# Ledger of designs, part 108: designed miniproteins, single chains, continued (2)

Each design is a single chain, and the fold is of that chain. pLDDT is the mean over its residues in the fold that is shown.

## One batch from the design tools (miniprotein)

Design m7965
Fold by ESMFold2-Fast:
Structure m7965 (fold): chain A 69 residues (1-69)
Amino acid sequence: SKEEELRRKLENLEKGFEEAKKSKDLVVLQAILHETKELYKEAEEAGMEELAKRAKELVDEVQREIEKL
């Protein structure tokens, strides 16, 4: 399903964020930020409340990490 596809994508983005955060990889962090914003928009438009909330939390977390660099 679309929800399962987006959930799997979000899980991969969360893993990528933890790795990029440890390595301070700005290029990867910016790529994750962009992909997570797109996923958030898609989840919001589809009415997937929990996925949208989780994606928004990741957007905010990635943004904060970039600002600390």
Scores: mean pLDDT 88

Design m7966
Fold by ESMFold2-Fast:
Structure m7966 (fold): chain A 55 residues (1-55)
Amino acid sequence: SEVQEQMIKAANALMEGDEEKAKEYLEKASELAGDEMVAREEDGIVGISPASQLG
């Protein structure tokens, strides 16, 4: 998945010591993770927003 790809890039950036790059990739992964959750739930009852979290 795209989320996993961004997380791998973040890990590689951390290994190189490029903390700024790692943060960019982690931020993208978080955005994509929300989108993937919505896509999975699309067939379900809820039409949730990625920003909306119940816990």
Scores: mean pLDDT 66

Design m7967
Fold by ESMFold2-Fast:
Order: sequence, then structure tokens, then C-alpha cells
Structure m7967 (fold): chain A 64 residues (1-64)
Amino acid sequence: MISEKDIKVALAYMYAALGLLLEKKGDLEEAAEMYRKAAEIAEEADPELAEEFKKKAEELEKKA
């Protein structure tokens, strides 16, 4: 049975994938925003995953 948490984790990974694409293009500010959205969505479903996405967003913000 697919849970609401599973759906949120999948959605978070979709935002993270967009963030990775933007990072590869050098759009670091937009990439950081996508990772922050991923972290927000993941926070209720998987707090450890959310922390990883938040950390990635912070690293991108420092580079921008």
C-alpha cells in the first residue's frame, strides 16, 4: 500500500532532480530554491532526507 509519506518522498525527489539540473546549468540560486522545496516536502515524511536536501541547498547558496 502506497502511503502519503511515500508520495511526499517521491515529490521531494522530483524537486531535487530539477535542482540538480539547474545546478549543472550554473543556475545556483534557482537550484538552491528547488532543494529547499524538496526539503520542506520531505520534512514530515522523512526528516533525515529533508536534512540532506537542506544541507545541499545551503552549499549551493554559499556558491551563488
Scores: mean pLDDT 82

Design m7968
Fold by ESMFold2-Fast:
Structure m7968 (fold): chain A 81 residues (1-81)
Amino acid sequence: MAEELVKRLEELGVRIAVADPAVAAAVAPLIREASELIKQGKYEEAAELLREAARIIRDRNPALEPLADELVKLADEIEKQ
């Protein structure tokens, strides 16, 4: 399960970088930390970082709302572990 969640997060990070490299650079530290927390079983903390990343995406580029929504969906799935 953790490996699948990390893979989905990495794929989403790539999609953000293709759409807006500046926004991707802003959220990359949060995505990296969330990935490490998922590997450690710290799912609540990982989900909080993904929600913060989604907030930053919406604030900086509202056109990327669908990608921000996918981060929130992933955060919700992580918290149910």
Scores: mean pLDDT 85

Design m7969
Fold by ESMFold2-Fast:
Structure m7969 (fold): chain A 94 residues (1-94)
Amino acid sequence: MENLEKEKKREELRKEADELVDKGISAYQAGNYEEAAKLFEEAARKYKEANDPIGSVALVMLAVALAEDAYFQGDKETAEILREAARKALEITK
């Protein structure tokens, strides 16, 4: 019974993390880069609480990819915001 309750809580946290990632991507697409970074950091915390290392790694890789895309487009400020979010996400997931 206790194991089923823990599993359900982890599943709920994972779903919350996935929703935060989707919101972060939407914020990035809208040009709200600081909000996107904040949402990705919150998603990292939820993945850690869910004990989901795969979700955590995927999130860090996504943030890095978005930072590289911004840098290649000449937006150094956006690249730095997203790189810092990726760094914090990596630290949170340890």
Scores: mean pLDDT 82

Design m7970
Fold by ESMFold2-Fast:
Structure m7970 (fold): chain A 60 residues (1-60)
Amino acid sequence: ESSEDVRIAQEKLAELGYDVGDIDGINGPKTRGIVAAYQSAHDLEVDGIAGPKTLEALEK
């Protein structure tokens, strides 16, 4: 689920030290930027979307 996927990504990114702000499940500009930064650092496609590939990488 899109909102749940965003919330999970926000939680995991916060655990990694990213300043995600509120864990609200909303893929706003701040969340997109942080997701894109994580994707760039981990050789993922940089689209700023917390999709299945990004969530799997965050769980590893």
Scores: mean pLDDT 77

Design m7971
Fold by ESMFold2-Fast:
Structure m7971 (fold): chain A 95 residues (1-95)
Amino acid sequence: SAAELEALNAALAEAQRLANEYTDLLAAGAPLSEINEVVERIYEVVAPFLSPEERARAAALLERIKAAKTAEEVSAVTAELLALVQAAVARFVSA
């Protein structure tokens, strides 16, 4: 519906804003806890548009991010999460 597409577009705009915030925090050497909070917010914003299987995979990636000890580990796992989100959104739009 038009309302569903409007909700998706709003969620994508917020996810992009948060992704930019994430990139800025990484560049600034922010604490991992602060970086993790932004990544979790990206997931929360897009979660309504994910399938149950995609949500389960994203949740597992979030657990790996929270367990990470370095910015490099957080960055690598976050790239996997963002790739999953991008693929899921493309699937949702195509349905």
Scores: mean pLDDT 82

Design m7972
Fold by ESMFold2-Fast:
Formats: C-alpha cells, sequence, structure tokens
Structure m7972 (fold): chain A 61 residues (1-61)
C-alpha cells in the first residue's frame, strides 16, 4: 500500500469514528460501516480489512 492510499484510508477511518462517537455506535456497527464505506470507495478486500482493523483499534482508544 502506498503512503497516499494509507492516507486515504486514514481519512475514511476519521469520518467513521466521528459518526461512531456522535451516534454512540457499537463495534459491530462500526465494522459494518467500515466495510460498507470500503466497498463504496472501491477498495480491495485487503484494503477493506485494513480499514476495519484501523477503525476498531482507534474506536477502542
Amino acid sequence: MTPEEEARIEAIVDGILANAKAQNLSEEEVEEMARHAGRHFGLSEEEIEYLVEKALKRLAE
């Protein structure tokens, strides 16, 4: 993954976490939102898994 691709995924994660905190979403709901967003942006399955892992890790912080 390039630094530009990683930065794009981080930006998507930031948006997901902002919504999760505003709506008090569960880890399951955050995972579903991340997978949906990844598919919507045309990410590969590997990139979607990375997006999900990043979102859940940052949610737990």
Scores: mean pLDDT 80

Design m7973
Fold by ESMFold2-Fast:
Order: C-alpha cells, then sequence, then structure tokens
Structure m7973 (fold): chain A 59 residues (1-59)
C-alpha cells in the first residue's frame, strides 16, 4: 500500500520529475486504485504523461 506508492514516487524523482509533478501523478494513480481499476483511463494516462512532460521540460 504505502510502500508501493513511495517506490513509484522514488522512480518518478529518479526520472527527473519534480516532487510536485510526482505527487500529482501519484494522486491520479491512487484515485484509480481506490476505484478498483487495474489500469488508468485514456484521459488519466494523457494527464499523467502531460504532468510528467511539464515536470521534466519546464524550460
Amino acid sequence: MAAQEQQQRNSLLAAGVTPEAADRILAIVRRARAAGRSALSDAETQEVLRIASEGVEEV
């Protein structure tokens, strides 16, 4: 539960995502898991990719 979330957060930080962007991505993943879904929706996947891109490439 908490350990899996922490590990995913650490992976995002290691990939160069900012802590704020990582927390936003984890909030989306947490919501999907709370809803009992094994996969993100297309809209959720697009939002995660957008947040990750902005968190890395905020030039």
Scores: mean pLDDT 72

Design m7974
Fold by ESMFold2-Fast:
Structure m7974 (fold): chain A 80 residues (1-80)
Amino acid sequence: MPVILLATVKVAPGKADEVAERIREVAREHGASVSITKVDDTTLSVGILAPDEETAREIAERISALEGVESVRYSIHPRP
C-alpha cells in the first residue's frame, strides 16, 4: 500500500542543493514521487510518496548514506 515518508535532512554547509538533487535521483530510482523544501542552508524538509513501507525505508537508508548528509529524522505514514 502507498505510504508517505516525511523526513528532515540535516546537510553539511553548502551541500543543500546537491543533496536535494541526489534525493530526487534516489526517489526516481525507486519509483517514488518526491517534494523537497529548503528550510535553511543546512536543513531540507522532504516528502516522499512510496509504493510501500519497505521502499520508503530503503529510500530513507539511501538518503542517510548520501555524501553531505549529517543526519536524517523520518516517519512513515499510511496514505489515506
Scores: mean pLDDT 84

Design m7976
Fold by ESMFold2-Fast:
Structure m7976 (fold): chain A 79 residues (1-79)
Amino acid sequence: LGAEGVAAARAGDLAAASALAQELARAAVEALRAGDEAAAREHLAELVEIVRTVYEVQGLEAAEAVAAAADAALAEALA
């Protein structure tokens, strides 16, 4: 997921990068509910790396859009 998301971000595929960041957000919540804090931290670190790569390739507005989508996925998963 993280490696695929970074690859999508490097290719300029914002839709794929956003989808994978959202999947990592949901995976982090699942890991936290299972009591696996280490896995949750790893998923969140991979999500941050996707957002950082989007920022480097496409700029701030694109990175903010991916971050907002991931945050919405986190909020939905926590509901």
Scores: mean pLDDT 86

Design m7977
Fold by ESMFold2-Fast:
Structure m7977 (fold): chain A 87 residues (1-87)
Amino acid sequence: VSEEELDREVLEALAEIYRGIANVLKDDPEAVGEAYLKAGELYRQAGHWDRAAEAYENSADAFEKAGNTEKAQEARRLHQEARRLAS
């Protein structure tokens, strides 16, 4: 079957890259929000719910600063879901 072990490692690496991109784009809150949202999705797919929750929280904060209320609310919802699963 597919390389599940490799897929998880690749997802983690990509999530870390998007977190790095978010730090570089700090002066563009919309872009920061998008980068953290992607990092959260990748951590979620890798099963790292605690890191996904952190990424989603940072995404929500960035979208709120950008004035994008809809995406901020979506990221907050994803943050709460990830926190529940991280237990």
Scores: mean pLDDT 81

Design m7978
Fold by ESMFold2-Fast:
Structure m7978 (fold): chain A 57 residues (1-57)
Amino acid sequence: SSNPLDQKAEELLKQGKYEEALELADSILKVEPNHERAIELRKKALLKLGRYEEAEK
């Protein structure tokens, strides 16, 4: 997706800012629950944080 928020979340993941990336992905999903890129970014952030049970939601 060319969405600037997707790009910001990806950049936060690259910087190791996993909590910030998760918060941004959750914000996108509150507006667009089926946004595939944000769902993927959220799962990646949760996996990096060791929050495996939440990654399945």
Scores: mean pLDDT 82

Design m7979
Fold by ESMFold2-Fast:
Structure m7979 (fold): chain A 55 residues (1-55)
Amino acid sequence: SVLAQLQQLIAQVEAETDVARRRSLAQTIAKLMQQVDKATGQQIVLQLSEAMARA
């Protein structure tokens, strides 16, 4: 499912040490979020923000 793909990509962002690669993964997540409902999208944005903040 799209939600499962989003969760996997967020895990990859958390594991990634290169800033440019993390931003590329975040852009892929943003594109996939266009296929999910607003509530799910808001939860994904929060999770991605937390992953990015741990840099």
Scores: mean pLDDT 76

Design m7980
Fold by ESMFold2-Fast:
Structure m7980 (fold): chain A 89 residues (1-89)
Amino acid sequence: SAAENAEKLIAKLEEEAAKGDARAQAALAAAYLLRGDREKAAEYAEKALELAKAAGDEVLALAAEAILYAARGDEEKAEELAEKAEAAL
């Protein structure tokens, strides 16, 4: 089922995120957002954003910020940031 597949994905991402992987933290934030867990999505997106900024990873920072705004219910801001991330590729 989709829920079972989401749980397995989340478990794998939690292991990578625990190692301080900013990309894993951003992916975990997106996984929580897909499940409707906006609080955890925002928490992991904030962590990913801080690490991406520290690393100078502008694309990851834009992606993490887009997830954060989506988790907060600001869909318009999330779409603007996602488009900027795509343009930066």
Scores: mean pLDDT 82

Design m7981
Fold by ESMFold2-Fast:
Structure m7981 (fold): chain A 83 residues (1-83)
Amino acid sequence: ALEAPTLTVYKVDDNTLLATASSKAGGLYAASINLATGETEYSESAKGRLTISVDSSKNTVYLHFSGPPFPPGSVLSAPLSEG
């Protein structure tokens, strides 16, 4: 794509992160992770197409895409922001 997708990550509370991604190809993808339990939730558009992970040593969130609108194996990353 001629334009990069937009990734926004924010801290909802001390144990919960929310990540959202959008692109001009259409679609809003959302994922959350509970840092205390490891539980993840995905929007319907993200189910089976996206995995969220956190590198706690760098306070960085990664979204790994397995299908459209991104090439398989695409990764978006963002630093943790205030929620």
Scores: mean pLDDT 67

Design m7983
Fold by ESMFold2-Fast:
Formats: structure tokens, sequence, C-alpha cells
Structure m7983 (fold): chain A 62 residues (1-62)
């Protein structure tokens, strides 16, 4: 389902964010990279990126 794909993307994006922060990347840059990853993966899975509001993307990365 779409919900299952969204949960998987959330886990992957959060893990990427943690790895970037651990590598010394700034929080701003790390969040930007995680958001770009979400957009790319959503597109690959056929999920409309516009279905992800800015608020929902922020929630997924929180």
Amino acid sequence: SVEEKVQELRKEAQELLRKLLAAGVSEEEARKKAEEYLDKKAAELGIDPDAFTREKVRELLA
C-alpha cells in the first residue's frame, strides 16, 4: 500500500539523516539531503511528490 511505502521511506530518510549528522554534515544540509532522498524515492515508487506537503515531509524527518 501507499502507507507502507511511506513508512519505509520515512525509515530510510531518517537513517540517512542520522548517518549524515554522524559524518559531521550540518543539520541544515543533512535535512536537505534527506528531503531530496524522499522526493527521489517517492518518484521512483510512483508516489506523487505533491502528495507530500512540506508539513508531512517535516513530520517524516522529525
Scores: mean pLDDT 72

Design m7984
Fold by ESMFold2-Fast:
Structure m7984 (fold): chain A 68 residues (1-68)
Amino acid sequence: SMLQQAQQLRQQSQQLWQQARQLGDEGLRAYREDTAKAAELFKRAGELVRQGLRLQAESDRLYQQYLS
């Protein structure tokens, strides 16, 4: 159902955001020793944030369609 699909996407977006936060924290720790490694970690964190936002938007769209 659209409701279950929306819930699944919301859960996936939350997981991606948690992973992004972990990579961001690793980047902050690495920044003092290896700026190149920190930059790569921040880049990957940003990619996960963007992916999570996309899934969140799709979840919201499906939920709105379900409520119509």
Scores: mean pLDDT 88

Design m7985
Fold by ESMFold2-Fast:
Structure m7985 (fold): chain A 92 residues (1-92)
Amino acid sequence: GSQQVSLILDTAKQLRANGATVSISLEGDKLVIRVGNATPSDIQLLQQTVQQLQSLGAKAELKQEGDDLVLTVGGLSPTAQTGIVLAAIGDE
């Protein structure tokens, strides 16, 4: 269902409210969410989001790039990926 979409968008919104910078992009068949200025609390939130996405059947992975965190989500349909990107842009 739309639960994966809502979870991703809600997590991005929470991170921005905490002072993190969030960018969302498409890389082939994967959704890439880059998080800058993440605190240890934000890292815990991202880890919980990964576990919840995996429980919903998504292929979610969290990577650390220096001080940045990158959440990669695979297994979503092209329509779902486009919907997430458009919703994230509209919520800026």
Scores: mean pLDDT 78

Design m7986
Fold by ESMFold2-Fast:
Structure m7986 (fold): chain A 68 residues (1-68)
Amino acid sequence: SAQEVILRNLLAELRKAKSLEEAIEAVRRAGQSGAISPELAERVLRALEEAKSLEEGIERVEQILASL
């Protein structure tokens, strides 16, 4: 799906982030620009906000991608 490709590209950007805050900001920008659907952006943001580390956050987002 288009959302699957978009989330895969976003994941590549998140892996370059130096902190959870930077990763969260990247997802917010993608949601605000319409690059990702509002529903998917909300799911990804929630996963990152509930994560204790960037590594855990990325793993949670990978699980979301696998569920698409």
Scores: mean pLDDT 83

Design m7987
Fold by ESMFold2-Fast:
Structure m7987 (fold): chain A 66 residues (1-66)
Amino acid sequence: SMREEIERLFREAEEALLAGDLARARELVKQMERLAKRAEESGDFETAEYARRRVEALRAMLDAVE
């Protein structure tokens, strides 16, 4: 499901951040943003909101390590 894909991407982004791979973490955030837009466009607001919360959390983590 799209929710499972978002959760997988979030875990990969956390692993990238822990490894210091900020470029990969940013790319994974972009992928989740694309999924959020797709969910919103299809009327799946719960999945879109879930993806946006994950993106916000990762952006906060990225800001903290800059």
Scores: mean pLDDT 86

Design m7988
Fold by ESMFold2-Fast:
Structure m7988 (fold): chain A 88 residues (1-88)
Amino acid sequence: MVEELSEEQRAEVARLLREAADRLAALGDDELAAELRRLADRVASERVGKGVLLLALAVLLVSARRAGRDEGAAVLDETLARVAAIAE
């Protein structure tokens, strides 16, 4: 079963992803910021399954950790937790 985000959940998630992207850009993690902005645009413009969204964020988090981007990884970890709470 694919659970879709509601319109309200999509708006809130897109807002959180854009805020996280701005924080990543401020840290110099421009590639991760660009990926989050792309994900935010997808969430805002199309119906995205909760599992797909959480998996996408988890993949970015793992990539940041492997790259040694500790501060960027912390931003992604916080964002994943907040998105998971909204997505239930």
Scores: mean pLDDT 80

Design m7989
Fold by ESMFold2-Fast:
Structure m7989 (fold): chain A 57 residues (1-57)
Amino acid sequence: MEELERASRELTEALAAATPEQAPLVDEHMRRIGEALDTEGLEAATERMREAVEALR
């Protein structure tokens, strides 16, 4: 729960700060987060959110 809340907050901040050049990277990471949530659940989705934050910063 706390990990998801933190990852979600950090992802929101990273998306707000993302440049237009990062749009393809944003799309790819958002797709992976969605797939993980649908197939693996919250734990996997949270890990994909952390990966997205790292990639966008």
Scores: mean pLDDT 79

Design m7990
Fold by ESMFold2-Fast:
Structure m7990 (fold): chain A 69 residues (1-69)
Amino acid sequence: MVLTADEVDRIVVRVVLKLGSEKAKPLAERMAKLLKEKGSITSAEALALAAEVGPEVQAVVAEEIARLA
C-alpha cells in the first residue's frame, strides 16, 4: 500500500505522542529521505525504516498501519 502525505504525517505524529519527539525524529528523517529519492513510500518501506530506528518505533508504526487497512 502506498502511503499518502497525510498518512505519513499521522504515523510520525503517533510516534511523537506515544514515544516522544527524540524517537520520532530519526523516523521522520529516514522517511523524508526516501520520499525525496523515490517520490513515494509504501507501508512495507515505512515498517522497514521504523525497524532501523528501534523495535518500539516499529511496533507503533505497525499498529498505525494496521488501523489504516
Scores: mean pLDDT 83

Design m7991
Fold by ESMFold2-Fast:
Parts: sequence; C-alpha cells; structure tokens
Structure m7991 (fold): chain A 57 residues (1-57)
Amino acid sequence: DLEELAKLLDRSVETVEKAIENIKKMSEEGQKIVIELAEKLTKDPRVAELLKELLGL
C-alpha cells in the first residue's frame, strides 16, 4: 500500500509517510483529498504529479 505509493511517486516510503503526516496537521479536508488522490493513483499514474505537488515532493 504505502510502499507501492512511494514507488509510484519515485520517493522513499519514509519521505511519503512524513509528507502525509504534515498534510494531516494542516487540514483535515486536505488530508481527505490526499487520500482520495492516493487511491486514484493506483489506477491513473498521471495523478502522481498532482500528489507530489500537494505533498510537497
């Protein structure tokens, strides 16, 4: 799950996990959007660019 997400974003698992935790502290609504995009990423790799932007990667 998280490991596959990190691979799709071309980042380490620790980096992605830390970025998600930071987003959670900023906004609950933003956290929900990130989770929804992460699910979509497994079906559409083009979403990776948007996720990288939102996660600050």
Scores: mean pLDDT 71

Design m7992
Fold by ESMFold2-Fast:
Structure m7992 (fold): chain A 58 residues (1-58)
Amino acid sequence: SLEEEIIERLMREYGLSREEAEEIVAVAQGLRDALGLPDSYLEPLAEMFAYAEVKYRK
């Protein structure tokens, strides 16, 4: 599925655990749904959140 592809990509590209990647995708889905955005925005939203998570992680 699109969700699974994004999860695996976030794990590989950003070094996230599966649980962390799943959480990020869930947040991206919530924002997509709240704003009425098409599915094509799911990956860029998820990548944005993954980048922020890795960059600002303590």
Scores: mean pLDDT 84

Design m7993
Fold by ESMFold2-Fast:
Structure m7993 (fold): chain A 70 residues (1-70)
Amino acid sequence: MEKAKEYLEKAKKAIEEKDLEEAHYYAVKAVEYAKDNKEVVELVREALIAAFRDKDYKKAIELLEKAIKL
């Protein structure tokens, strides 16, 4: 889970900087390292929907922070 958390933190920072291309890249990498943790995968999926569909960057960051704490 160390690598998954590293990529989740990078994805969160990218969303804070509004670098959506980097955010997507790091989120995908986080899921690859956390694929067996369904809760983390679901939180990342919800965060990507919040950021890319809803443009709700605050919610996306909160969801990624929740995933990092798991």
Scores: mean pLDDT 83

Design m7994
Fold by ESMFold2-Fast:
Structure m7994 (fold): chain A 55 residues (1-55)
Amino acid sequence: VGPATLAIEGDKLTLVSGEEALVILKDGSEKILKVGDVVDLSEVLAVRNATVVQL
């Protein structure tokens, strides 16, 4: 399931469309990204339920 789109803007990952996306961090924790949330790319291991695009 992938109704969400995440965008890479420099060193940041943001949600640009959809309700939320699941991000797996390198320390093994999970973060739910919602509109307005930002995560550092250096901390991201994997993304689920989303397509990733580079801006």
Scores: mean pLDDT 77

Design m7995
Fold by ESMFold2-Fast:
Structure m7995 (fold): chain A 79 residues (1-79)
Amino acid sequence: SAAAEERRAEEVLALTEAGLEGIVRALEEGSGGMDKESALRLIDELAAAAKRVLPPRYHPRLEELRRRAKRRVEEVAAA
């Protein structure tokens, strides 16, 4: 059903957002040897994985999450 698809998509987007936040925090804290290049790569990999399971209509929301995470990486690296 459309309602079941919406719930699954919202869950994937929420998990993806949490994962992207974790990558940015690891960069801010320098945990696990995280650097800017690794953070940007992991963001792209996580977004690509999410894109494979999300219906196309949710791809713009995923791309916005990816863009925001990359902007935050650039801000952390500039500080």
Scores: mean pLDDT 89

Design m7996
Fold by ESMFold2-Fast:
Structure m7996 (fold): chain A 61 residues (1-61)
Amino acid sequence: MTPEEDIEAARNALKAAKDAKSRTQALVALHGAREVYENAKTEEAKRLAEQAIKDAEKVLS
């Protein structure tokens, strides 16, 4: 996995969290963001995935 792939996965997770319109979509986005965070190897990807988790949790609150 390249650093670019790592960051791209995190950006996709953040986009999914921001695009979530329902509780179900937010739960799917949250699960994906947590998986990306656990597998992230770069600090940039970790920061983006952490933001995705926060954005998804905000929809669920």
Scores: mean pLDDT 81

Design m7997
Fold by ESMFold2-Fast:
Structure m7997 (fold): chain A 91 residues (1-91)
Amino acid sequence: MSVEEARKKLEEAREKLKSEDKEEREEAFETLVELMDHPDLEIREEAAYVLGEALFSEDEYVRELAREALERLLESPDPVTRKAAESLLRG
């Protein structure tokens, strides 16, 4: 995935997180999980930031999806991705 394509997907994920549609919110978290394994560090940092914000969302469902996404990222083959997920889950 190119940086341009990843940036577009990140923007789409941000919009989907604002949706009242549960399926759109779930799609947003799948996209964020994918972007956490992106080779570009800026894309990974932006995805991590969005996941971190979602953990403290006023919406309980969004918080639950964020926690589930981060728990999946703990199983990533990339040690940088795993450490980022651990840091976010621990606060």
Scores: mean pLDDT 81

Design m7998
Fold by ESMFold2-Fast:
Structure m7998 (fold): chain A 58 residues (1-58)
Amino acid sequence: MEEAEKKAKEAAKLYLEGKDEEASKIAREAALSEGDEEGQQEAVELAVKYIEELYEEK
């Protein structure tokens, strides 16, 4: 997986575990590591998508 996608999924899993602070940190790192508008947008969208999907199972 791309670096941003990997971090987005990891952040989503941490949110599910109730580790919101750590999840937010990783999500921000994913966005920052892209450096361009396209990559940052995709990282945010992936994080939101995975968080919403996993949250439905909670």
Scores: mean pLDDT 66

Design m7999
Fold by ESMFold2-Fast:
Structure m7999 (fold): chain A 87 residues (1-87)
Amino acid sequence: SEEEKKAEEALKNGDYYSAAEYYKKAAEEYLKEGNKEKAAELYKKAGDLFFKVNDYENAIEAYEKALELDPKNEEVKEKLEEVKKKL
């Protein structure tokens, strides 16, 4: 998707916050299309990047969306618990 390409360009430029926002938008688009697997992966990537820039609220929201779409993803569950410890 175009939003994924924008996220990758932002990552190359070290703009982690913009990359997180673009991955979140891409995840929302895939979710509207019914592609839950791809949406979960992109919400996880957004959460990782929000966490990296200390945006804990957006990191939690992104990880919760990823876990809602893939409830058995232990890595996302562990990352969510890690972020919550920062609050």
Scores: mean pLDDT 89

